# Designed miniproteins, single chains, continued (5), part 65

Each design is a single chain, and the fold is of that chain. pLDDT is the mean over its residues in the fold that is shown.

## One batch from the design tools (miniprotein)

Design m18398
Fold by ESMFold2-Fast:
Structure m18398 (fold): chain A 69 residues (1-69)
Amino acid sequence: GPLEAAVAAIARTAEELGVELSDETRRLAAELALNGATVEEIAALLTKRAGLPPEVARALAEAAVEAIK
């Protein structure tokens, strides 16, 4: 479903960027995207919770939002 598609998109983008994400973090980002959170909101949360650089967090957030569109 849409959640699994978003999780898969985040996982693929993380692999392409060489970033390790926990299953919990991938699910959280995917759920936020599914609930209508913006790229900026998801990126901010990933930066705060996972300590990711802003550019990496934005790329992951973009992947999540686009996967559910």
Scores: mean pLDDT 84

Design m18399
Fold by ESMFold2-Fast:
Structure m18399 (fold): chain A 102 residues (1-102)
Amino acid sequence: GARELLEEARRLLEEARRALAEGRVEEAIELLRKALEAVEKAIKLAEEAGDEELLEEAKKLVEEVLELAKEVLKLAKTKLQINSAIALILRAIGLLLEVELK
């Protein structure tokens, strides 16, 4: 369910923070991608259920993905890492805008 997806996303975000602290930029990118996918699925389920509390929790996790993706961009050394960080930033912004417009 949506709650379990948000719990998985939170776990992935904690792992991403650790990876970034250790300079593992590529691992952090993959963890952030997985976290964002889990949050996107949770948002769809929460919207279908009309669960505003889960939607607010999901928004906070998307904001955390956005902040960590900005940190990835600061640490990125390759064009692929830079492009991946930008893609995550844009996807997170798009998701926040979609939820705010509903």
Scores: mean pLDDT 87

Design m18402
Fold by ESMFold2-Fast:
Structure m18402 (fold): chain A 78 residues (1-78)
Amino acid sequence: SLLEKLLERTEELIEEVKKELEKEKDPEKKKKLEELLKEAERLREEIEELLKGNPSASEIAALALRVIGLELDLELIK
């Protein structure tokens, strides 16, 4: 399902952010990566909860936009 793919993308993003955070020496970028990690972890929990129910198409669309936004945030920090 699209929601399962969004969960996979969010989990991949979390792992990428963790790897970048371990290597990052710049305190400003490190802070941005820590904030991004917290946002991605919250989004993962929200997707996991919706997978247990019957989410609407609009709820899934909103999550997709949030996943894309966080993926773009990581690219802008790198």
Scores: mean pLDDT 88

Design m18403
Fold by ESMFold2-Fast:
Structure m18403 (fold): chain A 62 residues (1-62)
Amino acid sequence: SELDSLTPEELVALARQALAAGDVRTAMRYLGHAILKGAPQEQVDELVAGIAAALTERPEPL
């Protein structure tokens, strides 16, 4: 798939963009793929914290 062609760093960048746009679900999806591809732990930890903060302070209505 398209996600299989992306590097861990590209997936982290896409997750950050989705999170900045308020699309927490898409950010979580990209983060999951980044983790599976061995993204640096420091970047993973930062994104996890950002997603957790977004869900706590500004949850997305479904």
Scores: mean pLDDT 78

Design m18404
Fold by ESMFold2-Fast:
Structure m18404 (fold): chain A 60 residues (1-60)
Amino acid sequence: SERLRELVLRLIALKLRKIGLEWILENLPLSEEERAELEAELKEIEEEIEKLEKEIEELE
């Protein structure tokens, strides 16, 4: 299914971005403003991953 393939590729991309953001937050010196923005983005990515995983389960 092309739809399943698209969802899986999007899930992989989001998981890779999550890993990158977690690494940045733990390892790089950030301003308070930059940290807040990246933490907000991480939260949005985690919510999107959860939604995509549910959609993929329904299409199996």
Scores: mean pLDDT 86

Design m18405
Fold by ESMFold2-Fast:
Structure m18405 (fold): chain A 66 residues (1-66)
Amino acid sequence: DETRQQILKLIAEILRLIGEKLELEKKLKEAEKKGDEEEVEKIKKEIEKIEKEIKELREKLRSIPS
């Protein structure tokens, strides 16, 4: 079933990106505690990029017939 494979691939990719986001949020908290403004800005940009990718993948997942 090609549809099932597509759904599983999208779910796996979304979960991978969520994991990356959680790691970046952890690093963001550490950078904020250190007062590293440059690192904070870089991490925030990376989180925004991942959030956009997750949104796009979720939209693709919603477009697949059940």
Scores: mean pLDDT 84

Design m18406
Fold by ESMFold2-Fast:
Structure m18406 (fold): chain A 62 residues (1-62)
Amino acid sequence: EKELKRALAAMYEGLADIAEKNGDYETAIELYRKASELYREAGDVEGAEQMEKKATELEKKR
């Protein structure tokens, strides 16, 4: 189950990167936050913190 959650987190991270490149910061923030939650549930604290940092940086632009 943790492996599946980590895979889902990576997928959301990829979608967030695409949204960010398209200038859709609101969608990117939501997807990075979802990825952070899934990384945390998978036991990947470092991954979760990186995703939270990305979301926070994008919020500063809004």
Scores: mean pLDDT 83

Design m18408
Fold by ESMFold2-Fast:
Structure m18408 (fold): chain A 100 residues (1-100)
Amino acid sequence: MEEELRRLEALAKEGDAEAALRLGELYAERLDLEKAVEAYERAIELDPKNVKAWVNLGLVYERLGDYEKAAEAYKKAVELDPSNKLAQANYEKAKKKIEE
């Protein structure tokens, strides 16, 4: 785990968007949510059309209780891929949560 994290951090720093996405996934699994956000933001910086990074960023913001940022991330995922049913459903759910 720690060795894998270090390798992914180095690859993400070198500009590997897939490594940044995987790093975010590992941090999210460990509930290191703030580090997961940083890693997904790096993935988006490197590849702003990466729908999976936007969806995963939204999921992490939901876990942090930040439904406004979650909705923004899901909205971007829906704009990039209107056929992504998961992003659509999560966007609608996050919007309703903001109103509650």
Scores: mean pLDDT 86

Design m18409
Fold by ESMFold2-Fast:
Structure m18409 (fold): chain A 70 residues (1-70)
Amino acid sequence: LAEEGGRARRAGDYRTAAELYRAAAEELKDSNPAMAAVLYGEAARNYELAGDLAAAREAREQSRALKAEA
């Protein structure tokens, strides 16, 4: 699961990917909230891989907000 060295170096790439997924999710939020929720989920995964747990949590909350009909 966890691996050092390479993970730390790739953190920037994962973070960039997460930001791109989040931007795509925000664009689709109005027209396709279901797809936006999936994309926020992908963003959260990439933030987690980057070691940015705070950003991962925020993206996951966005995904849940769109999926959950509380």
Scores: mean pLDDT 74

Design m18410
Fold by ESMFold2-Fast:
Structure m18410 (fold): chain A 64 residues (1-64)
Amino acid sequence: MITEEDREKARRVMRAARELIAKTGRLPSLEDVAKAAGLSPEEVREIFKKVAGVDPETALRLLA
């Protein structure tokens, strides 16, 4: 159901989110994660939906 392209985007999103959490000590916004990953906020939302099966807020909380 997920493509190799989706997995690559998921890695970029996860790396960006972890780096932001490590840097700020706070839960980053969807827009901050998208900007750091070089993706649109809509692309990040789709990746969380496809790969994690959860909404982006829940996925980001799991990383914090």
Scores: mean pLDDT 73

Design m18411
Fold by ESMFold2-Fast:
Structure m18411 (fold): chain A 60 residues (1-60)
Amino acid sequence: LSEEELKEIEEKIEEYLEKSRELREEAERLLKEGKRKEAILKEAEAAVYEMAAIVLRRVK
């Protein structure tokens, strides 16, 4: 991978981790409102972004 490609991957890792954090915060808010189904779906979505970041970290 080129330096530019490695930097793009690093930026994607940060982006996915930030998305995961935002989704977990949204899930927590939904859970407080009693919206259990919506909260679980957001938590699952957050887990997907977290896993994507982990996979990308293995490339570097």
Scores: mean pLDDT 83

Design m18412
Fold by ESMFold2-Fast:
Structure m18412 (fold): chain A 95 residues (1-95)
Amino acid sequence: SELVTLQIASELRLIGLLEELRLLGAPEEVLKAAEELVKLAIRALRRAKTVEEVRRISRLAIEALDKAIELVKKGKYEEALKVLEEGIKELKKLE
């Protein structure tokens, strides 16, 4: 199933991005927000009924994590936290 393949691939990518934040030594507050975002995204991905839903959820979560990673690399931790918190808010709307 294309749906199941994309769900698994999206989950693995989100976990990988979370591990990148850990390896960068992101502050605990940023890591906790990233963990909550990934948890919500994985829950949404597992409930998704279409490929289009998987693509929307994964794009939202991946873009938030990618932006947070770039901000953490620049030492902009407060901005990284805000990006992750906004992503969490958007994912909660999908529940």
Scores: mean pLDDT 90

Design m18414
Fold by ESMFold2-Fast:
Structure m18414 (fold): chain A 124 residues (1-124)
Amino acid sequence: TVGDRQAQIAIDAARSAVAKGDYETALRLADEALKLGENNPELQAEAYTLRGKAYAKQGDFEKAIKDYKKAIELDPENAFAYTELGETYAKMGDYEKAEEYYRKALEINPNNERAKKGLEEIKK
């Protein structure tokens, strides 16, 4: 649909904004993607993941966790959202939950280098 196409464009732009460290633009574009893709769970999961990452980078861990959990509810195979949850909990000092989510990411993708490194770092 036109809405799904527009949502994908917003998601791609949000991903680029996150990569560039423009978290304010990433939040705005992720919000637009959620509105445009409201009837597409896969696009919504991606938008929630990107919005969560932007919140986490700004230090809003509570909003980040909420969005990542919504992303995995909509797409349970989203290894990226599990990895970001692990990293967010580790930044909060909750190493038990960080380990739980890194292990879930590795169950989905055993070669996930970010999750492997995260597990090694929380055991230091």
Scores: mean pLDDT 88

Design m18415
Fold by ESMFold2-Fast:
Structure m18415 (fold): chain A 65 residues (1-65)
Amino acid sequence: MEEARRAIEEARRLAEELRRRGDLEGAEAVESLVRSAETLLRQGRDEEALEQARRAVELGRLLLA
């Protein structure tokens, strides 16, 4: 649970940085994965939420590299 929430928070920060740099499409892609992870957390699917949140972080880092 906490690990998934931390990954979601990191992904949100990466999406915000993408928006600040003008990559609106990249920010929306990361935010979409974050929304998916949050839905999975609400359903109690903690492992799947963590996996989805990690994908969001990886995408954000790739786009900012």
Scores: mean pLDDT 86

Design m18416
Fold by ESMFold2-Fast:
Structure m18416 (fold): chain A 64 residues (1-64)
Amino acid sequence: SAEEARRREKQREEARKRSLDWLKANLTPEELEELRRKAKQAYEEGVIDEATYKRLMAMLDEVG
């Protein structure tokens, strides 16, 4: 339902903000590039969907 999707989206956004703050404080450029590679690999192997992949890449772009 739309309400269920909205609740899940809020949870994802809260987790995203916490993850972004941590990543900005702790990741080197080399570690950031490795995470980009792992995200792409997971998407290509079907482990994560396109929406999750795009969200992850956008988050990593905000870090670096």
Scores: mean pLDDT 78

Design m18417
Fold by ESMFold2-Fast:
Structure m18417 (fold): chain A 65 residues (1-65)
Amino acid sequence: SAPALPLSDEEEAIRLEAVKRQNEKIEELQKNKPPSKEEEMALIDQINQEIAAEVRARLAELRAQ
């Protein structure tokens, strides 16, 4: 089972917002789908990397004191 570690309300909010943004970006991409599968996969990968980097940055900022 996935480990269930305690999170602050702010950390949980960042995670939930990231999931929502990722889903919205993917959905928007599907509405304006590029003609090639290669381009589609590249854009999906870019979205995933962008969201992951944003989460990492926000968590680092939250932990800064």
Scores: mean pLDDT 76

Design m18418
Fold by ESMFold2-Fast:
Structure m18418 (fold): chain A 114 residues (1-114)
Amino acid sequence: MPEDVELARKIYEEILKNNGRLKFPASLNTAALAAAGYLLMEAMLQARPDLSKVEAVRMALAFLKERGNSRAAAIFGYLAYEDLGVKEEELLKIFEELGDEEAKKLFEEILKEK
């Protein structure tokens, strides 16, 4: 497992342990930004329970693309694949629809590593 994926997971878990209080590093790094994608997805699903998980993941990936961090998008995509059961094919389709070719490539590299 790439170290950044485990770091993003740990940051997300620590935020949850603090009863939803947002505690980001002073400098928002790749792992913290991927964790922010998770929080955005969770917040969207709570506000709009009519949204599918795939739609919420797409919205979070669009946010990460706008932030210009394709590595964070790839890490969040992998966590959505592993933890939320979003299919690889759906994630690849989302990356293509968003035009984030770098995130798609990095996501495929993460999958090959594990």
Scores: mean pLDDT 71

Design m18419
Fold by ESMFold2-Fast:
Structure m18419 (fold): chain A 66 residues (1-66)
Amino acid sequence: AAAELAARLAEVRKKIREDLVNSTDDQLPEISRKYAPELAELIAAAGVRAGDTIPGGGFVKPKPPP
């Protein structure tokens, strides 16, 4: 459900925040690269589940077309 996806997103953000608190600017690009794909997947899943098409954002494709 949307609430479940939001909770998962919050967990990932919490982990990022913990890493940021213990790191410096030097580690920011690595941390961003580490969590970016997970965040992208969760956002894409939330978008598809939320209501077919994201207004203004377009359609998120779960699989490549035939």
Scores: mean pLDDT 63

Design m18420
Fold by ESMFold2-Fast:
Formats: C-alpha cells, structure tokens, sequence
Structure m18420 (fold): chain A 87 residues (1-87)
C-alpha cells in the first residue's frame, strides 16, 4: 500500500501533469493567445512538472508536492491572463 505522503505526491503530480497538458492543448487550439508571457509561464510549468516527476521517482515526496503545486500555480496564472484577454 502507498504511504499517505506518497499518495499525496502522486495525486499532486498527476494534477500538475493534467493542468499543463490542458494549457498546452488550449494554446495549440488558440495560437493567437500564446503571448510571450503565457509561453514563458507554460515553459516554467513544464520544467516544474519535470522536477516534480524526478522527485517522485526518487521518493522525495515533499519536493514532488512542492514542485507540482508550483506548476499548478503557473498554469493558473496563465489561464488568468488568458481570461483577462477574452474579457
């Protein structure tokens, strides 16, 4: 059975991967919204997801959770900028 810390890390990393994939797919469908600032946020989010996955693989659950949450916040900021552009 997974430890509570491992389960939390796996869930947070999965959520971060999903959020980054959603943003990346949205920008592929709407390339006019892919401003330099939004592209930079996506690039940083992808980097944080990779760091979270690497931490999860080595059993560093605290780092995996932190990096996954950092990726989610970057994606959230990107969608907030997109939302303001559409309003």
Amino acid sequence: SLSPEQLEAEINVALAVMQVALLKNYLRQHPELATPEIKKLLEEAEKKVQEAIDALRRGDYETAIRKANEAIELVKKAFELIDKKLE
Scores: mean pLDDT 90

Design m18421
Fold by ESMFold2-Fast:
Structure m18421 (fold): chain A 59 residues (1-59)
Amino acid sequence: MAALKQEIEERALELMRENGLRSLEDIRTHVRLVAKELGVQLSEEEVEELAERVRERLE
């Protein structure tokens, strides 16, 4: 699980940088999209945790 969450975080970060997006809402959307592509079901809490990590790394 931890390795898959890290992969979701890294890929979401890459997509945010490629698209020039920085809003928390856009980050949440991309986290959900990447999780779906990888076949991972995330809880709402896990989406928020990953979105905050991606946001911190974009700064």
Scores: mean pLDDT 80

Design m18422
Fold by ESMFold2-Fast:
Structure m18422 (fold): chain A 86 residues (1-86)
Amino acid sequence: MLGERALELAEEAAKKGDGRLAAEAGALAAEAAAAGDAEGASRAAEAAREAALEAAKKGDGIGAAAAGAAAAGAAASAMLAGGEAG
């Protein structure tokens, strides 16, 4: 599943502090949300956000910014796919 692959990539990115890989995980999470996997996309978006923070701690500001934007987009898409806000 797309959400499972996105989560796996995000977890690997967090362990490595790799902002680029975290951004790829966030993008894949957004794709999972578009495919209707709101739960998988939400979990992957959260993990990608954590990976973005780890990249930022290591000084990868560009990678962290890209990963943060991708994770935010994925979370928004997941919320839309999964139902009402509030």
Scores: mean pLDDT 77

Design m18423
Fold by ESMFold2-Fast:
Structure m18423 (fold): chain A 97 residues (1-97)
Amino acid sequence: KLPELLSEIASALNKGDYEKAAKALRELVDYLENTELSPFERDVLLAFLYIQAAIEKIAGNEKLSEALSRVVDALEQGNFEEARKAIEEFEKIGKEL
């Protein structure tokens, strides 16, 4: 379910577990490919991910913030392939921290 996926992403990011965060983001993309969100649910999802990217920027993780922002942009466009590529870059950056 969407709330559980969002909670898992936030928890992983807060702990600096970027491998787990990337896994949860991939599970989110899989969910979105098979589920039509209401406009409200979509807006909440995008706002949530944008806030997570902003938190990473405030924490000094500029490259992670940029990679998360690319995931948000891809999801906003419905481009799930581009979202998965952005998640791969996010995970790669996270492994270097």
Scores: mean pLDDT 85

Design m18424
Fold by ESMFold2-Fast:
Structure m18424 (fold): chain A 62 residues (1-62)
Amino acid sequence: TNVYYLLGEHYIRTGGDPVNAIIAYEKALEEDPSNEKARERLEELKKEVGEEKLKQMIEERK
């Protein structure tokens, strides 16, 4: 079990911040690179949000 993957799924299910979901899935892959579901979710979210918009949202939080 990967707690970061579950955290990412939680953000998605509750309509939370997609940036937090992306960060959670990236951490899930850092801990378990073989987690194919986390990789699939991450690529899907990056495609939906757009890399440029994601960068802007992260920078606004700094």
Scores: mean pLDDT 75

Design m18425
Fold by ESMFold2-Fast:
Structure m18425 (fold): chain A 72 residues (1-72)
Amino acid sequence: SSMAQRLRDEALALYRRGVATGDPALFEEARALYDQLVADGAYEEALAFLRAVGARQDDIDAVEAKLRAQKA
């Protein structure tokens, strides 16, 4: 949805600012928005976030499994 897309874009912006500034609070805020995407079942947007930040493959695989189950 457009709302989930905006939430993903906000999480990515916060993460990128965290990388640029070294501010740990920005990573915490980005993680909170990511957790909300997962809680809302916005798995496509959550997966896009994980891929963009270079998350561990195990974390990517877990969200992909949830997305596949949702589309079944």
Scores: mean pLDDT 88

Design m18426
Fold by ESMFold2-Fast:
Structure m18426 (fold): chain A 75 residues (1-75)
Amino acid sequence: SKLEEEAKKIIEEGKKEIEKYIKENDFEGLLKVGEETLKKLGEILAKTDDPSTIELFYKFAKELQEIVKEAYEKQ
């Protein structure tokens, strides 16, 4: 679906920005981008009952939680 394709693009763009902030040791930038990406995905999730799109959201949210924890511990 178009919403699933949009969700995948948001995740891909968000992950690229997250990786940039990790390399720069910018924890605040990482948190901001993570929050903005989840907000954009939440807007898509509000418009769909497609299980594959919902799964993409939850997998990304879990992955982001692990990334944030690891980045915090490396400070």
Scores: mean pLDDT 85

Design m18427
Fold by ESMFold2-Fast:
Structure m18427 (fold): chain A 55 residues (1-55)
Amino acid sequence: SEEEEGDKKLAERLVDSLLSRYNPEQAKDLITRTYSAMNKPEMKEYGIALIEKKS
């Protein structure tokens, strides 16, 4: 869906921003906290996978 595609693009930008300032473990923790608070577990898993792929 367009909403899902938009969420993934925002997650990609967020991951890139976090990895510019934090190590991968810190970035994973921040992604986990952010998407858990938003009740978006699928986006949490997507963000973690992006961090692991880019690290």
Scores: mean pLDDT 83

Design m18428
Fold by ESMFold2-Fast:
Structure m18428 (fold): chain A 60 residues (1-60)
Amino acid sequence: DQARKDKAAQRAKNGAQAAEALGRPEGAKTAHEYADLAEKAKNAEEAQKYADLASRAAGG
């Protein structure tokens, strides 16, 4: 489902940007890397996995 994939990729990007805004450079860098992987994911499940990883990195 393209919509689910796009939503997951957007969630990953939002997490990375939030980490930058909160002054978490290490977490933001890692979250941006996972956001790129989410955008390049082959299916919605893979994109969601990367979005979850980006969220965890942004929160650390």
Scores: mean pLDDT 78

Design m18429
Fold by ESMFold2-Fast:
Structure m18429 (fold): chain A 75 residues (1-75)
Amino acid sequence: AEELEKKGIEALKQGKYDEAADYFSRAADIYEQKGDYEKAAHFYGLASLAYRKAGNEQKAAEMDKKYKEVVEKLL
């Protein structure tokens, strides 16, 4: 997960928003599988933002849905 975070940040610095979003969403999936819903929510949120910057509204909406699902588990 940590390696995917670093790759996502690097892609973001290079303006590669779709690639950054893919790395962040994959990191979020791993944190969700570990039961770390706080980190999963954080990275699904970052993936949504990055997909929006890339103009990929469909994938951004998918990430928003994942974000809401993991936030419910924190309650």
Scores: mean pLDDT 83

Design m18430
Fold by ESMFold2-Fast:
Structure m18430 (fold): chain A 72 residues (1-72)
Amino acid sequence: SLLDEGRRLFEEGLRAFQAGDRDRALELFRRAAELFESVGDREGAATAYVLAAGTGSPDEEALLARARELLA
């Protein structure tokens, strides 16, 4: 399912982040967030956007704003 794929990408993102691969982690967290949004998992999507923001992305503010919007 798309939810299971989102979970997998999220877990791969966590591993990439712990390994110091911030660009890979950002890509994986963004993909996971998009899949979670597509299936209506707003909390999963928000969590993934928060972690994406934590990778040192120049889009940090936009990612955090999206997470807050999903939890409203």
Scores: mean pLDDT 87

Design m18432
Fold by ESMFold2-Fast:
Structure m18432 (fold): chain A 99 residues (1-99)
Amino acid sequence: ALNRFAEEFEFELEPGTARFFQVEVQGEGLWTVRVDVRADAEGRLRLEIRSAAGETEREFEGREGALELENVRAGDIVTIRLYNLGDRPIRVRVRVEVE
């Protein structure tokens, strides 16, 4: 069985604030880091993924969004940032997968 890494976080994000997480990619070779976000209410969010391999970002409206960063090398530290660009608090669930 391929044991892919998967981790979930749940938190409340205040208007105009950001939260970040770091994940160390283990194993061998090149991996894809995927981040899925689900919110309890419709809002406007910005998701960023950064590592030594590069960076990607997306803004989305509604309750869900996803983003991927490819060619992440084993040993790289990946920083994931989520911003609440809306005017009210939002509760979010973030899933990070390395595959």
Scores: mean pLDDT 80

Design m18433
Fold by ESMFold2-Fast:
Structure m18433 (fold): chain A 75 residues (1-75)
Amino acid sequence: SSALEEAKKYLAIGNEYLKQEKYEEAIEHYEKSIAADPTSLVAVEAYNNLAMAYLKLGKTEKAKEYLDKAVALSK
C-alpha cells in the first residue's frame, strides 16, 4: 500500500482508540500514522488528535508541542 494509505489506516485505528478513551493506544497509532506520511493532511489530523490525547492524559506541554506541529504543517 502507498505511504498515504498506511497513514490513513493508522489514523483510523488511533481515532477508534480515542473514542474508547484508550489514550496511550491512540497515541501509538497516531505516531505510526505520522511516521508513514509526515507531511500530509493526514499528519495534520494525527498531530491534532495526538494533542487531544495528551491533554486527556494531563500532559499539557506535550499537547501544546503537537498542536504547534499541526499548525506549522497546515500552512
Scores: mean pLDDT 89

Design m18434
Fold by ESMFold2-Fast:
Structure m18434 (fold): chain A 70 residues (1-70)
Amino acid sequence: SEAEEALQKGKDALEAGNYEEAVRYFKKAIEIDPNNAEAYFYLALAYGKLGKHTEAVKWAKKAMDLGYEP
C-alpha cells in the first residue's frame, strides 16, 4: 500500500541519516493512514535525531495513545 511504501521509505531515509527526508515520508504515511501508531513512533524518532525535542515528545505521545509499545 502507499502507506506501507511511505513508511518503508522513511525508515530507509532514517537509516541513511537523511532525517528531514525521513520526517517527510513518515508524515506522508500518517496522511494516508492516520491510525498507524508505528509511523508516529518513527516520526518522533526522526525529530529526535534532528534535535527537535518538543516535536519528538509530541509524536511519541501520539504513537502511545494509538497503542504503540516500543
Scores: mean pLDDT 88

